# Designed miniproteins, single chains: the designs that were tried, part 91

Each design is a single chain, and the fold is of that chain. pLDDT is the mean over its residues in the fold that is shown.

## One batch from the design tools (miniprotein)

Design m3360
Fold by ESMFold2-Fast:
Structure m3360 (fold): chain A 61 residues (1-61)
Amino acid sequence: IDELIKELAEKYGVSVSSLKAIAEALKNSDIEKARELLDSLGLSEEDKEEIARKLKLALEK
């Protein structure tokens, strides 16, 4: 997951710490907090959905 977080940070121009916070919220099933953190990134809805999807898949495996 750390490698994925680094890749996403580079691709979307967001901080590693922000993505780690989102991944932690998703791991804890805190969907509301994860959404708020994703919204703070200032990305398009499509990019936010892709980040959330990839982080969820990595946490499931």
Scores: mean pLDDT 79

Design m3362
Fold by ESMFold2-Fast:
Structure m3362 (fold): chain A 72 residues (1-72)
Amino acid sequence: MEEELKKEALRLAEEAAERAARRYAEENGLSEEELERLIREAVERARGEVEKLAEVDPEKALEKAREWLEEA
């Protein structure tokens, strides 16, 4: 259960980060190279935050990732 929740939270966090980065790039007229960098950095940051939270509370990590995806 815990391991599955962590994997799902990471998957949703990556999707949210990528979606948010793409939307930001479109709104701000970023180049393809800038978008690629933004996606990489956003995904890395989101994964790190979710991994830390999942070690303490995997259910809360999943909830946070879902919130990010809804906002993205």
Scores: mean pLDDT 81

Design m3363
Fold by ESMFold2-Fast:
Structure m3363 (fold): chain A 65 residues (1-65)
Amino acid sequence: RKEKEEKVTKKISEKFGLSEEDARLLVRIAEELRDALEIVRAARLRGIDITLEEAEEVLKLVEEY
């Protein structure tokens, strides 16, 4: 339903202390890559420090779309 992406983005922003733009970028990366290790690598290249466990949580939230 509409606003699902906004809700997931806000949850990620709150959990990681990121701006909404950075959280939205993480959601996009997770949707594209669908792999926790690749999400960690892509996020770090963009200046977002995220652990493997956090990347798995982001991926799980995205999969609940």
Scores: mean pLDDT 76

Design m3364
Fold by ESMFold2-Fast:
Structure m3364 (fold): chain A 56 residues (1-56)
Amino acid sequence: ASTEEKALLRVAQLVHEKGRPPSEEELKDIAKELGVSVETVRRAYERLLAAIEANR
């Protein structure tokens, strides 16, 4: 599994748990936890949003 895939899974879990969009701080926390850039986590969130919109 790629680092981007791990970021996507973490963002998806957080969105499911909270029932709301993640905050900028939550995205930074995920980036720090996984040892990746905030940009990587933000791109994962954008991919998640695109997937959700495509399935509406």
Scores: mean pLDDT 80

Design m3365
Fold by ESMFold2-Fast:
Structure m3365 (fold): chain A 85 residues (1-85)
Amino acid sequence: MKVTVTITIRLKDEEKAKLLAKIVIDAVKELGGEASYEFKKEGDETVVTITIVVDESKLEKVLELIKLLKEEVKKLGGEVSYEIK
């Protein structure tokens, strides 16, 4: 069964936001999942929305990845949220 996870990253540093998105995309592909992203610049903030589709057996690893992502983005003064469907 496939699960969809949507991650939103908000960060002022555009270069770092894009780099973190790429790391997440590459990690999801390594897990055999599918990932895509959309990038939007809003004033002084960069908003990246990552849509992930993985097998439910890989969901735990995706959640661990999100936890690490939240810690890194918080260090950079940003915010991460996610939804599972």
Scores: mean pLDDT 84

Design m3366
Fold by ESMFold2-Fast:
Structure m3366 (fold): chain A 89 residues (1-89)
Amino acid sequence: KEELIKEADRLGIQGDFLLLTGEVMLQLARDGLVPASELEGAVRAFEEAVKRYTEAAELYKQAGHPSYEEDVKRLERARKLLEEARAAA
């Protein structure tokens, strides 16, 4: 149980970093500060964030840990941003 939570926490942190990276890329591209080709980078970052949050959610669920609910919210946000980035790319 403890090891599952620690692993889920690490995946969540990785997901948070990827989510932030994607959000910055998407914002800069929308503001015209970087080429629209950077949207592919945003898409990739959000895809990886979704993967990390999905894995973290399964581990939290297996451990019965309340962080599952917060992780599901992060996953939903990452999926929404992924859809936005794909629509813009």
Scores: mean pLDDT 84

Design m3367
Fold by ESMFold2-Fast:
Structure m3367 (fold): chain A 60 residues (1-60)
Amino acid sequence: SDAEEERFRLMELVIEAHELLKKLPEDQQRELSGKFTKAVMEGLEELEKFIEEIRELLAG
């Protein structure tokens, strides 16, 4: 089903976001934990935006 495909894709993005988040300082990881949870709950588009934000933070 479409819902199953979306679930697998969401899982892949969650893994990517978590791997990127772990590269940030621990204090920043804690501050962003709530936003990460919200992005997962909101779905693919919000999670992709969250990933872009982490990439920007890592770039300086």
Scores: mean pLDDT 83

Design m3368
Fold by ESMFold2-Fast:
Structure m3368 (fold): chain A 57 residues (1-57)
Amino acid sequence: ELKKLQEEARERVENFIRDYLREKAGSGVSQEEFVKEVLEVVQEEEERIQKAREELE
């Protein structure tokens, strides 16, 4: 179950990156801005996984 949540989290992050790059393909988005947005999504998914881990303990 936990491994499945981690895989789903990875998929959500990958989908966010894909959608972001498609939307911003010609816009010249800064590396700093891109990294910040990705890290926010990663943090949200880590919080979901952390809550699931707490339920197992």
Scores: mean pLDDT 75

Design m3369
Fold by ESMFold2-Fast:
Structure m3369 (fold): chain A 98 residues (1-98)
Amino acid sequence: TVTAFGVTQSPSSLTVQEGGSVTITDRASLSGTVAKIAWYRQAPDGTVELVSSASGASSLTLTLRNLKPEDTAVYYHQATLSDGSEVTGPGTTVTVVP
């Protein structure tokens, strides 16, 4: 049996009005124990920051509330396995319009 790693995010893109809320869900099909899951935000200027994380969890939903135009970014999730391996999701583009 072939061991496979897979991480998906849903939705792939979202456009929301200022003041709105969005929920991004992750789905992981991983071989091995997940030690940590994290959500990262990559701003239009290229800055990457940690938004949310959980240890010992195989799933972590990201909910963004009271969105502003400056929250426009690509959000991606990363799973860290117990052996230190990291698997990064494909990213979700969130566009906030005034």
Scores: mean pLDDT 73

Design m3370
Fold by ESMFold2-Fast:
Structure m3370 (fold): chain A 60 residues (1-60)
Amino acid sequence: MTKEELEEIIRKSEERLEKEMPKNPNIKPENVDPLVEGLKESLRLMLRGIERAIERSKLR
């Protein structure tokens, strides 16, 4: 798995969150924006973790 593939997956996940979260009837409209922002930040943290894991795998 390359860094470019991971970035593409994260980008598509962010796009899906922006499209799907406003349509989710279980989420109040006023909570959509802060929830999307929080999820995007979590995705960025996961991306950094995965990048570090890939680099460690190359050093084995």
Scores: mean pLDDT 72

Design m3371
Fold by ESMFold2-Fast:
Structure m3371 (fold): chain A 62 residues (1-62)
Amino acid sequence: SAQDYYDAGKKLYEMGNYELAAKAYENALALDPNYKEAWLNLGKVYEKLGKYEKAKEYFKKA
């Protein structure tokens, strides 16, 4: 489910695995594009990856 991917993304983020966290959040959003928390956390992941323009776009969708 979208929730399961979101929870996986949070765990990966806490572990510092930002690239896999991004994939997990992207999978959550593929199932539920209205998942505001997944957009917000995907933005935070892209900040950690140094991709600030992409992070800004994701924060706007949250």
Scores: mean pLDDT 88

Design m3372
Fold by ESMFold2-Fast:
Structure m3372 (fold): chain A 55 residues (1-55)
Amino acid sequence: MEQLKKAALAAAKVLLDKGIPNEEASRLAIQFAKESGGDVEKAKELAEKYANEKK
């Protein structure tokens, strides 16, 4: 589960850097971490794709 938390933190950082609000970024980061299976790079990629499509 530590890998999942690290992936979530990495995804959250990407979302926040792209201007996604804190509450939304936290919720989405957890979702992306779960979808990536704890893979930090995949979670970051999902976060970047989401931010680019939404903003």
Scores: mean pLDDT 79

Design m3373
Fold by ESMFold2-Fast:
Structure m3373 (fold): chain A 56 residues (1-56)
Amino acid sequence: GAAELLAEAERLRERARELEREAEKEEDPLEAELLRGMAALLEGMAAWLEKLAEKL
């Protein structure tokens, strides 16, 4: 249900925040860019799940 989608969205946002922190510590610029890209994808999925939950 909607609550389960919102819970999953929050987990994805938590993971995205962790990836952003890892990117800040990463000395390899290519690895840092990859981590930020992954974080952006997770944030996009979370936003999509939140919008889906609003329609249920």
Scores: mean pLDDT 87

Design m3374
Fold by ESMFold2-Fast:
Structure m3374 (fold): chain A 74 residues (1-74)
Amino acid sequence: MSPEIQALIDEEVEKFRAWLEENPDASREEIVAAVQRRANELLDRLDELGASEEEKDLAIAEFVRRVAELIAER
């Protein structure tokens, strides 16, 4: 992935990590909603950057993989 796209993924993953640390007792529904908000923001930012559909697919896949790892570590 381009460095610009990787930076956007890193930012949204870190925002989610910070949210998890601030919300240790969050319900499953609250966690899902937080992931959805970060994913939607990532997609919006990728569209603003002019990312291709292929780049968006790869970026979302990496984002989902990384946030799933954070959730599993709780």
Scores: mean pLDDT 87

Design m3375
Fold by ESMFold2-Fast:
Structure m3375 (fold): chain A 58 residues (1-58)
Amino acid sequence: ASDQMKQALERQIDQLESETDDPEVLKLLAQARAALDAGDVEKAMELIQQAQSLMYLS
């Protein structure tokens, strides 16, 4: 993926981290960040979606 997409996903992770204190959600966001660092944008997007689902199912 482009550097712009990676930066956008990093900003999304930062935003979600600021909105939650749930350790399960924070774990998913940390895994998404690690996936971005590895260049796996698809996995990062999946993990972000899982984190959002946990946040908004409550």
Scores: mean pLDDT 81

Design m3376
Fold by ESMFold2-Fast:
Structure m3376 (fold): chain A 76 residues (1-76)
Amino acid sequence: MEALELGEKGDEKYNTKLGAALLLDPDERVRIAAAEALGKIGSKAGSVGFLYNAMEYDPSERVREAAKKALEKIGY
């Protein structure tokens, strides 16, 4: 929560860090949280790619559903 308050709105560095967590973290719960955070802050074009990748290819149905909901939340 505090990291979101300190980060610039639409910060590419922050969005890239969340995208890396979403695609690379071995913990399913961390990947779900990263997808939800990306949806909550309204990701830019680069961040949408991370969410699409997770929605189509993540081995966890829970992560795929979280990525799908995040995309729906930002209008995709």
Scores: mean pLDDT 71

Design m3377
Fold by ESMFold2-Fast:
Structure m3377 (fold): chain A 70 residues (1-70)
Amino acid sequence: RTPVEAIPEELRQAIVIAYKLEKGEITEDEAQKRADEAGLTLDFAKSVYNLVKKALGEEETERLAKELEA
């Protein structure tokens, strides 16, 4: 499994933002604000999350996102 320590900060924030948006934990406006604060586009954050989900599967991606949030 992918260790959280191996993931660059920008990608960590991208995964967390997109995960929370997809789960309805934050609004699209809040996701956009968080992306802007991290120096990311929301589209980039969504793309990173979708690539991770495709590579690792939904269950592992959700586990990873929760660890990155903590």
Scores: mean pLDDT 77

Design m3378
Fold by ESMFold2-Fast:
Structure m3378 (fold): chain A 68 residues (1-68)
Amino acid sequence: SSAQVANQQIQLASQNVQQGLSPDQTYQQALQQGFSEEQARRTADANDSMQRHGIVSPKLRAYPPEPL
C-alpha cells in the first residue's frame, strides 16, 4: 500500500540520519533498494527535513550542542 511504502521511506530516512548520511546519499540508497526516482526523492526530502528539524538519534547528537 502507499502508506506502507511511505513508512518504509520514513524508516530509511530516519536510519540514514542516524548514520549521518546526507539527503543525496539517502536518495542513492533508496534507488539501490528499488524505490522509484520519485520515491527516492521523497525519502531524501524526509532526511533533509529531519536534519533541519533536529530529529537525530543518540548517535547523531545535535550540532550545535543542545540549548541550556
Scores: mean pLDDT 70

Design m3379
Fold by ESMFold2-Fast:
Structure m3379 (fold): chain A 98 residues (1-98)
Amino acid sequence: AIPSASQMMAFAQTLFRNARADGQQPRYSTDIQDLADGSRIITSTMEVRARYQGRDVLLRLIIRLTLDSNNRIIRRDIILEVQGPDGSIQRWRHDSDW
């Protein structure tokens, strides 16, 4: 089963909190794309080194919001990636229309 948005966010927040406690600094980036219909896509990426199940991992949280012309969220995509020290990536995605 695909994890819920709340479950993904809780997991990400726990790992980011642990990373901060260990002195790791998150890297943030934001991209904005305006669409022809007046809607807008905002993509926010947060990346940090963290510990997961006793291993050093690279955690990447990607949140993509689609806003209508009235700044209402009409779609939310949440992507959580955990890259292990061997380069393997585990990915979880939650997509919802709002």
Scores: mean pLDDT 79

Design m3380
Fold by ESMFold2-Fast:
Structure m3380 (fold): chain A 71 residues (1-71)
Amino acid sequence: GPSREELLAEARELVLRGLEALRAGDVATAMQLFQEAARKVAEALGVSVSDPRVAEEMERLRREALEELAK
């Protein structure tokens, strides 16, 4: 299956696309993309999606994506 690095890279791209969807007013698409990203993070960490480490990594990815969108 995909490596931890590949899963986290995919999650980061999904978070970026989700934030772009929110800017466009497409809340439904953004929610789907964020849920998919959280699943990728959970798989990468080897934990359930409800694990607090998933929320922590999602927060890091959102911060990085916001910095990229600000360029």
Scores: mean pLDDT 88

Design m3381
Fold by ESMFold2-Fast:
Structure m3381 (fold): chain A 56 residues (1-56)
Amino acid sequence: MDEEELRERARELVKKYNGDLSKLDEITDELAKKYGISKEEARELVLREVAEISNE
């Protein structure tokens, strides 16, 4: 899976939780488990998408 696809999946999850930072760990864990990436990589992707949504 390329990085652009992973970013789209992270964005979908962040939007589902309405950018709620209290759900950050849950979103990160779900993304990491579902796509077989590290928790660190998933966290970076999720934080990036949260920042983009929060600035809209």
Scores: mean pLDDT 73

Design m3382
Fold by ESMFold2-Fast:
Structure m3382 (fold): chain A 77 residues (1-77)
Amino acid sequence: SLLERFEEIDRRALEENSEAYEEAKELVRKADELLETDPKEAERLYAEALEIFKGLVERAPESPTIQLAYAVLKASS
């Protein structure tokens, strides 16, 4: 089915880009922790994560997970 194909494509994209994806998620997590105490550093970390996700979208344009993560982060920044 189309759903099974999308799930397979998404899983493969995440596996092939796991290092960059995990780095971007860690930057977002650290930025979230700093929002109240150091908002300037939080903004810098969000910007770094956004650049990584932008590269991920370009490398894996068919990944719904990566596309959604980029869209949400971009809207929140």
Scores: mean pLDDT 84

Design m3383
Fold by ESMFold2-Fast:
Structure m3383 (fold): chain A 61 residues (1-61)
Amino acid sequence: SSMRRKLVLEYVSQAILGIGYEIDGDLKAAAESYKKASELAKQLGDDDLAEKYKKKAEELE
């Protein structure tokens, strides 16, 4: 569906942004991007992936 496609693209975007912010040293921005990736993964039905990104964000705070 178009909704699922949008969720996948947003998820990938937030995951990549999180990595980019980590490389830049902006840990606050990285954590926010990983939180969004976690929420999007949960909406996609991937609870394992959602938990991984949630933990990644918490470790940066």
Scores: mean pLDDT 87

Design m3384
Fold by ESMFold2-Fast:
Structure m3384 (fold): chain A 67 residues (1-67)
Amino acid sequence: MKEELEREIDLGVAQIGAAVELTAAEKNPTKETIEEAKKRIEELKERVPEAREYLEEALKKLKELEE
């Protein structure tokens, strides 16, 4: 039970965290904000590999904002 709850919480936190970072970068698409968002999302990928697919999609959108 505890392990399942922790994994569900981690997955939710990773998804929300990525959405927050992506939204911040979209609202203020500076080189600094985009790099910060990428760093935080990469850290989430390391901590919550189950969310990797979702986090990779967020990173792809951040790359599009760099253009």
Scores: mean pLDDT 76

Design m3385
Fold by ESMFold2-Fast:
Order: structure tokens, then sequence, then C-alpha cells
Structure m3385 (fold): chain A 65 residues (1-65)
């Protein structure tokens, strides 16, 4: 749903503000995030985003730089 997609987008923005992601892009039903390093903290943020995105019917794409 649109509301659930908005929730997933807000979670992604929050993770970016905390410095967990280098970039976040939201394009239609897809949330794309880029991370500089694979850490336990970053993995937990990604898992949280994945759960919310799945409920929203959105695609989550994660890239490690």
Amino acid sequence: SVSSLAAAALLAVAGSIRGHFKSVRIEGGTIRVTVAKDTPETRREIEAMRAVAEEAGAELVVELE
C-alpha cells in the first residue's frame, strides 16, 4: 500500500541520517540503498527495512560499495 511504502521510505531516510547508508533512492515501488561497509548495525537496519518493504509490496535493493 502507499501508506506502507511511505513507512519504508521514512525508515530508509532515518538510516541515512544515522550514517548507515551512503545513499537512498525511492523510485516507484523500489527502495534502493547503498552501504559503505557491511556491519552488524547496517545488517539490522536492512532487515528492518526489508520487513516493512515486504509488507508494502515494495522491492528493496541493497548494494555494498
Scores: mean pLDDT 72

Design m3386
Fold by ESMFold2-Fast:
Structure m3386 (fold): chain A 60 residues (1-60)
Amino acid sequence: ARELGIALANYALSRGLDVTKLSPEEARKLLEEATGRRYSLEEASKALKIAKELYKKYHE
């Protein structure tokens, strides 16, 4: 979960995307692009929550 959140945050940033604006469906697609693995919407939602928390903590 935490590792997926970090991967999502880094990948979104590398593509110039604002993590706080992503939907769970968009996050799932980005995770699949970044890792080449399929994820459930629930797993993507958990990763997105972590990615948003990381983004806010470091971008205030």
Scores: mean pLDDT 77

Design m3387
Fold by ESMFold2-Fast:
Structure m3387 (fold): chain A 81 residues (1-81)
Amino acid sequence: SSEELLKQAEELAKKAKEAAEKGIKDPSVASESGQTALEAAEQIRELAEKASEEDKEKLLKMAEEVMNAHGKVLGFYLSSS
């Protein structure tokens, strides 16, 4: 069901955001954090293709949030270098 897809996407987004926070605090895991965010965003987009019209918008917003978190990590290291 779309409700299950939304729940799975929320779990993926949460993991990606936690990984991004860890990456900012610890440069040694920043690369792994970035990979987690990209993989999560891709999986959420795949879930969006299976979702209802209403839930697809919500899933795409979650993917956007994950990519924004990844972008903030990259921006932090690019600015700090």
Scores: mean pLDDT 75

Design m3388
Fold by ESMFold2-Fast:
Structure m3388 (fold): chain A 56 residues (1-56)
Amino acid sequence: PRPPPLTPEQIRDLERALETLRRQRERLRREFGYSDEDIEEDVRTLERLIEELRAQ
């Protein structure tokens, strides 16, 4: 199927990206001008994707 199946390493990379986004939330707001809503939306999107990928 498309896209190709993700490896455990790729799932871990997504989890790391989510953790980085959470840790860098204040920096993203201050330095890059992201809103709290934008960051929260990205967090929710990544959490949902990780949950779906873990379920396979």
Scores: mean pLDDT 73

Design m3389
Fold by ESMFold2-Fast:
Structure m3389 (fold): chain A 55 residues (1-55)
Amino acid sequence: MARERLRELRARYAEVLKKLIEETIKDPNSPKAKELGKELARLRAEIDRLEAEVA
């Protein structure tokens, strides 16, 4: 069910976002911060698609 997947993605997004904020505060140009930013963009796009699907 898309709603179950959406719940899982939102939880993962929150965790990755927290890690990105922490990394960005320490070093905004770190490879880790860039990787986390890429992961967030991917998760956001997937969440947006699923939110449109379940509406």
Scores: mean pLDDT 80

Design m3390
Fold by ESMFold2-Fast:
Structure m3390 (fold): chain A 90 residues (1-90)
Amino acid sequence: SNAEKRRQAVLEAVAAILEAGADYLFKLIESKPLTEDQKKRVEELKERFEQARKDYEAALSAGEDPLAVLERYVEELTRIINELEKILKE
């Protein structure tokens, strides 16, 4: 439907903004002196970010519903960003 197409376009825009935000936060956090615990948490979040992108691309290539795939991707990116902000505020 036209409503589903509009929702998909909005979620695609949100995903792009969240990707840029995560990339910026990784760069900002890595510019700071980090404890060994913080370094480990950042590396785990990088792996989650790369895995989320890989899962997103694989799901689209497999012909899964783009709206459902985008909603899962946005949710995971949001979780990653929240964890990065937590490290940044320590």
Scores: mean pLDDT 89

Design m3391
Fold by ESMFold2-Fast:
Structure m3391 (fold): chain A 100 residues (1-100)
Amino acid sequence: AEEIAEAAASKNKAQRDMALGELGRLVKEGKYEEAIEAAEKGIELAPDDNETRSRLYTILGEAYEKQGKYDEAIEYYQKALELSPTNSRARANIEKIQAA
């Protein structure tokens, strides 16, 4: 968890993209607690990187959504859009939940 969080907050784009991919994989595998802890730490470690923070909030939203926690998922997707208004994944996920 801590290793993934540090990689997600890295100044190296390849390390960040790899860590963000691993977090998405943890969500797909149902390892929600591990994904949430690592994403929250990554957000704390990257205070000035709005793009990375937006992507990490999107991962948090997806982890909560897969657990049926739709209200929390929407809150995290909204935080992602506040940081990156062009985050199409967060926007699409909000629209999907609200249309259901």
Scores: mean pLDDT 84

Design m3392
Fold by ESMFold2-Fast:
Order: structure tokens, then sequence, then C-alpha cells
Structure m3392 (fold): chain A 103 residues (1-103)
């Protein structure tokens, strides 16, 4: 697997999970906070796996995780606001990962 192919696989995994979690929230199967906890845990596992193979990608995953933890901890946010901020953080993570492929 080339470094670019590895980054593509990470992007596909992150987007696929985020989309599946959003669908589950919309179906009433899980809460927004439960979806956030699943996404946070998945990003931590991905970052740990990538720490030696692609340290820059691991760092971006950890930054996104920290942002998601801040959203989860913010009791002033509605579920709709939490989903909007989560979408923005996922988009920022994907954009950062795409930029690593161009470097």
Amino acid sequence: MTPAELIDAVIETVRGLADALLAAVRAGEISVDEALRVLIAALEVLAADLADRHPEAAALLREARAGLEAVLADTSLSDEEKLARTAALVDELVAGLEALKAA
C-alpha cells in the first residue's frame, strides 16, 4: 500500500463510520452522545494504528478526537448543534488528510 492509498483508506473509513453513525441517530437507534463516543473511540484506534506508519495522519486523527471530546463535553449544545460541529470536524479532518496526500 502506498502512503496515498493508506490515506485514502483512512478517509473512506472515517467518512463511512460518520455516515453510518448519522444514519443510526436519524433512525433513533442511538443518541448523538453515543454516536460521538463511538466516533471518538474509532479515531483513537485509527490514530494508534497509524502512529508508527504515518505519524502526521495520526496527529490529525488525535486533533479531531480532541475536538469531538470538546463537543461531547459541552452541555450548552443541542443535539442538532453537536451534529453540525461533528460534521465540521470530520470535514476538517478529511481536508487535512487529503493535504497529506498532496505533500
Scores: mean pLDDT 88

Design m3393
Fold by ESMFold2-Fast:
Structure m3393 (fold): chain A 77 residues (1-77)
Amino acid sequence: LSDEELEAIRELAEAVRGAPAEVQALLQKGVNAALQGDLEKAKEYFEQVAEALRAAGQDAQAEAVKEAGEKLIEAVK
């Protein structure tokens, strides 16, 4: 993985720290999709993670997932 990809993945992991296991699993699916070049699927998963975090009242974490997810997608292009 590139340094840019690793940094984005670290930011994503930090944003979901302490989230339920199903939210963390959803993030992992998004990361895997991005690394495999399925950018549209990665965007869908990151949006679902952000939505789950907002539903839990974690708006700052939801924003962090959107920003870090975008960085990962840009890094793998």
Scores: mean pLDDT 85

Design m3394
Fold by ESMFold2-Fast:
Structure m3394 (fold): chain A 97 residues (1-97)
Amino acid sequence: MELARRAEELAREAERAAKEGRALEAGRLAALGGGYAALAAESGDEEAKRRAAEAGARAAKAGTLAAKVGEGEGAAAGAAGAIAGAGAAFLAGAEEA
């Protein structure tokens, strides 16, 4: 699914930005990745849901890292990205309910 691929791309970019200390950008990318993962979970079949769960989990990890390295608005954006990614993973049928 295109939505799942976009979520994967955004989660990967978020991880890179977070590792480079660009917390605000990383948080934004993680939140967008989580959003696309949630959309993929709603519109997709089993493969799309599996990919959405993986992308959501990656976005959650990137958002968490952004929250740790960021200050003020960057930390808040990272936390929002972590929540969005985690939510998407759950919606996609991650084992934890």
Scores: mean pLDDT 79

Design m3395
Fold by ESMFold2-Fast:
Structure m3395 (fold): chain A 76 residues (1-76)
Amino acid sequence: SFDDYVSFVQDMGNNVVDMSRTQPDMTDYMIDITRTVVSYMIQSNNFSQSQQDTLNSIVNQTTSQANQATQRARQS
């Protein structure tokens, strides 16, 4: 179901944020991987525009949170 994709992307995003706290130099690479995976999900499924917007919103939220985690890690 679509909810399974949302859960998967959210879990991936949480892992990116967690990794950014311990390995901030990897943040941009992990965000790029996340965007690539989500792009493949959208291209491989007949998602509505609303569903695509939901997945992209999670990616954008993950990017913001990961960048905040990176800044905190570098200020220690």
Scores: mean pLDDT 87

Design m3396
Fold by ESMFold2-Fast:
Structure m3396 (fold): chain A 62 residues (1-62)
Amino acid sequence: MEEHRKLAEEYEKKADDYEKQGNFAEAARSYWNAALHYRRAGDEEKADEALQKAIEAGVKAS
């Protein structure tokens, strides 16, 4: 459980870096992975937040 939370946080940091670089496609992928790992950690609130960020980054990538 704890391992998934750490992975989610790492993916979220990666996604933030990609977003700062204007690489919205990679940001969307990284936010999606963060959401998946937050869900596996049992943190539905953080998973929903990360999923929303993934959707927003995906729209910007389009």
Scores: mean pLDDT 84

Design m3397
Fold by ESMFold2-Fast:
Order: structure tokens, then sequence, then C-alpha cells
Structure m3397 (fold): chain A 80 residues (1-80)
């Protein structure tokens, strides 16, 4: 699934701490669940939280990790 691919990519980014990886995975799972249920309010809140984490974490990434991060962002957009 798109969610499983995004989770594996996040887990493979060495610049992220285990806590940061867990937070990202949790938010992505909430996006997928809200999208599947048609929960517009829940989806909007989860996307907003994902974008806040994205803005905070992206500057910490190497160029190689930034490519993985771009793929994660694209997968999340497809799930939403």
Amino acid sequence: SLLEKAEELIKSIPALTDEQKEKLVEVMRRIAEAAAKGDVEGLSKAIAEFNKLRMELAPKLTPEDQEKWREVVELVAEIA
C-alpha cells in the first residue's frame, strides 16, 4: 500500500530520530484513516500536523534524505 511504502521510507531516513519517525508514521496513519472514512475535518487536521512536522524536519535532511522525503510527501498527497 501507499501507506506502507511511506512508512518504510520514513524509517530509512537516518537524520530523523526514532521519536520523530514515530510521530510522522502516526500522523500519516491518521491521514490514511481519515481519507478512507471521508472524515474531512480529521483529514484537514492531520494534514496540517504533517505539514508542521515537514517544515520543522526538512532543513535537517541531507540531499539524499531530501529525495526520500519528497517521495514521502508525494505518497501522503496520493493517500489524502
Scores: mean pLDDT 82

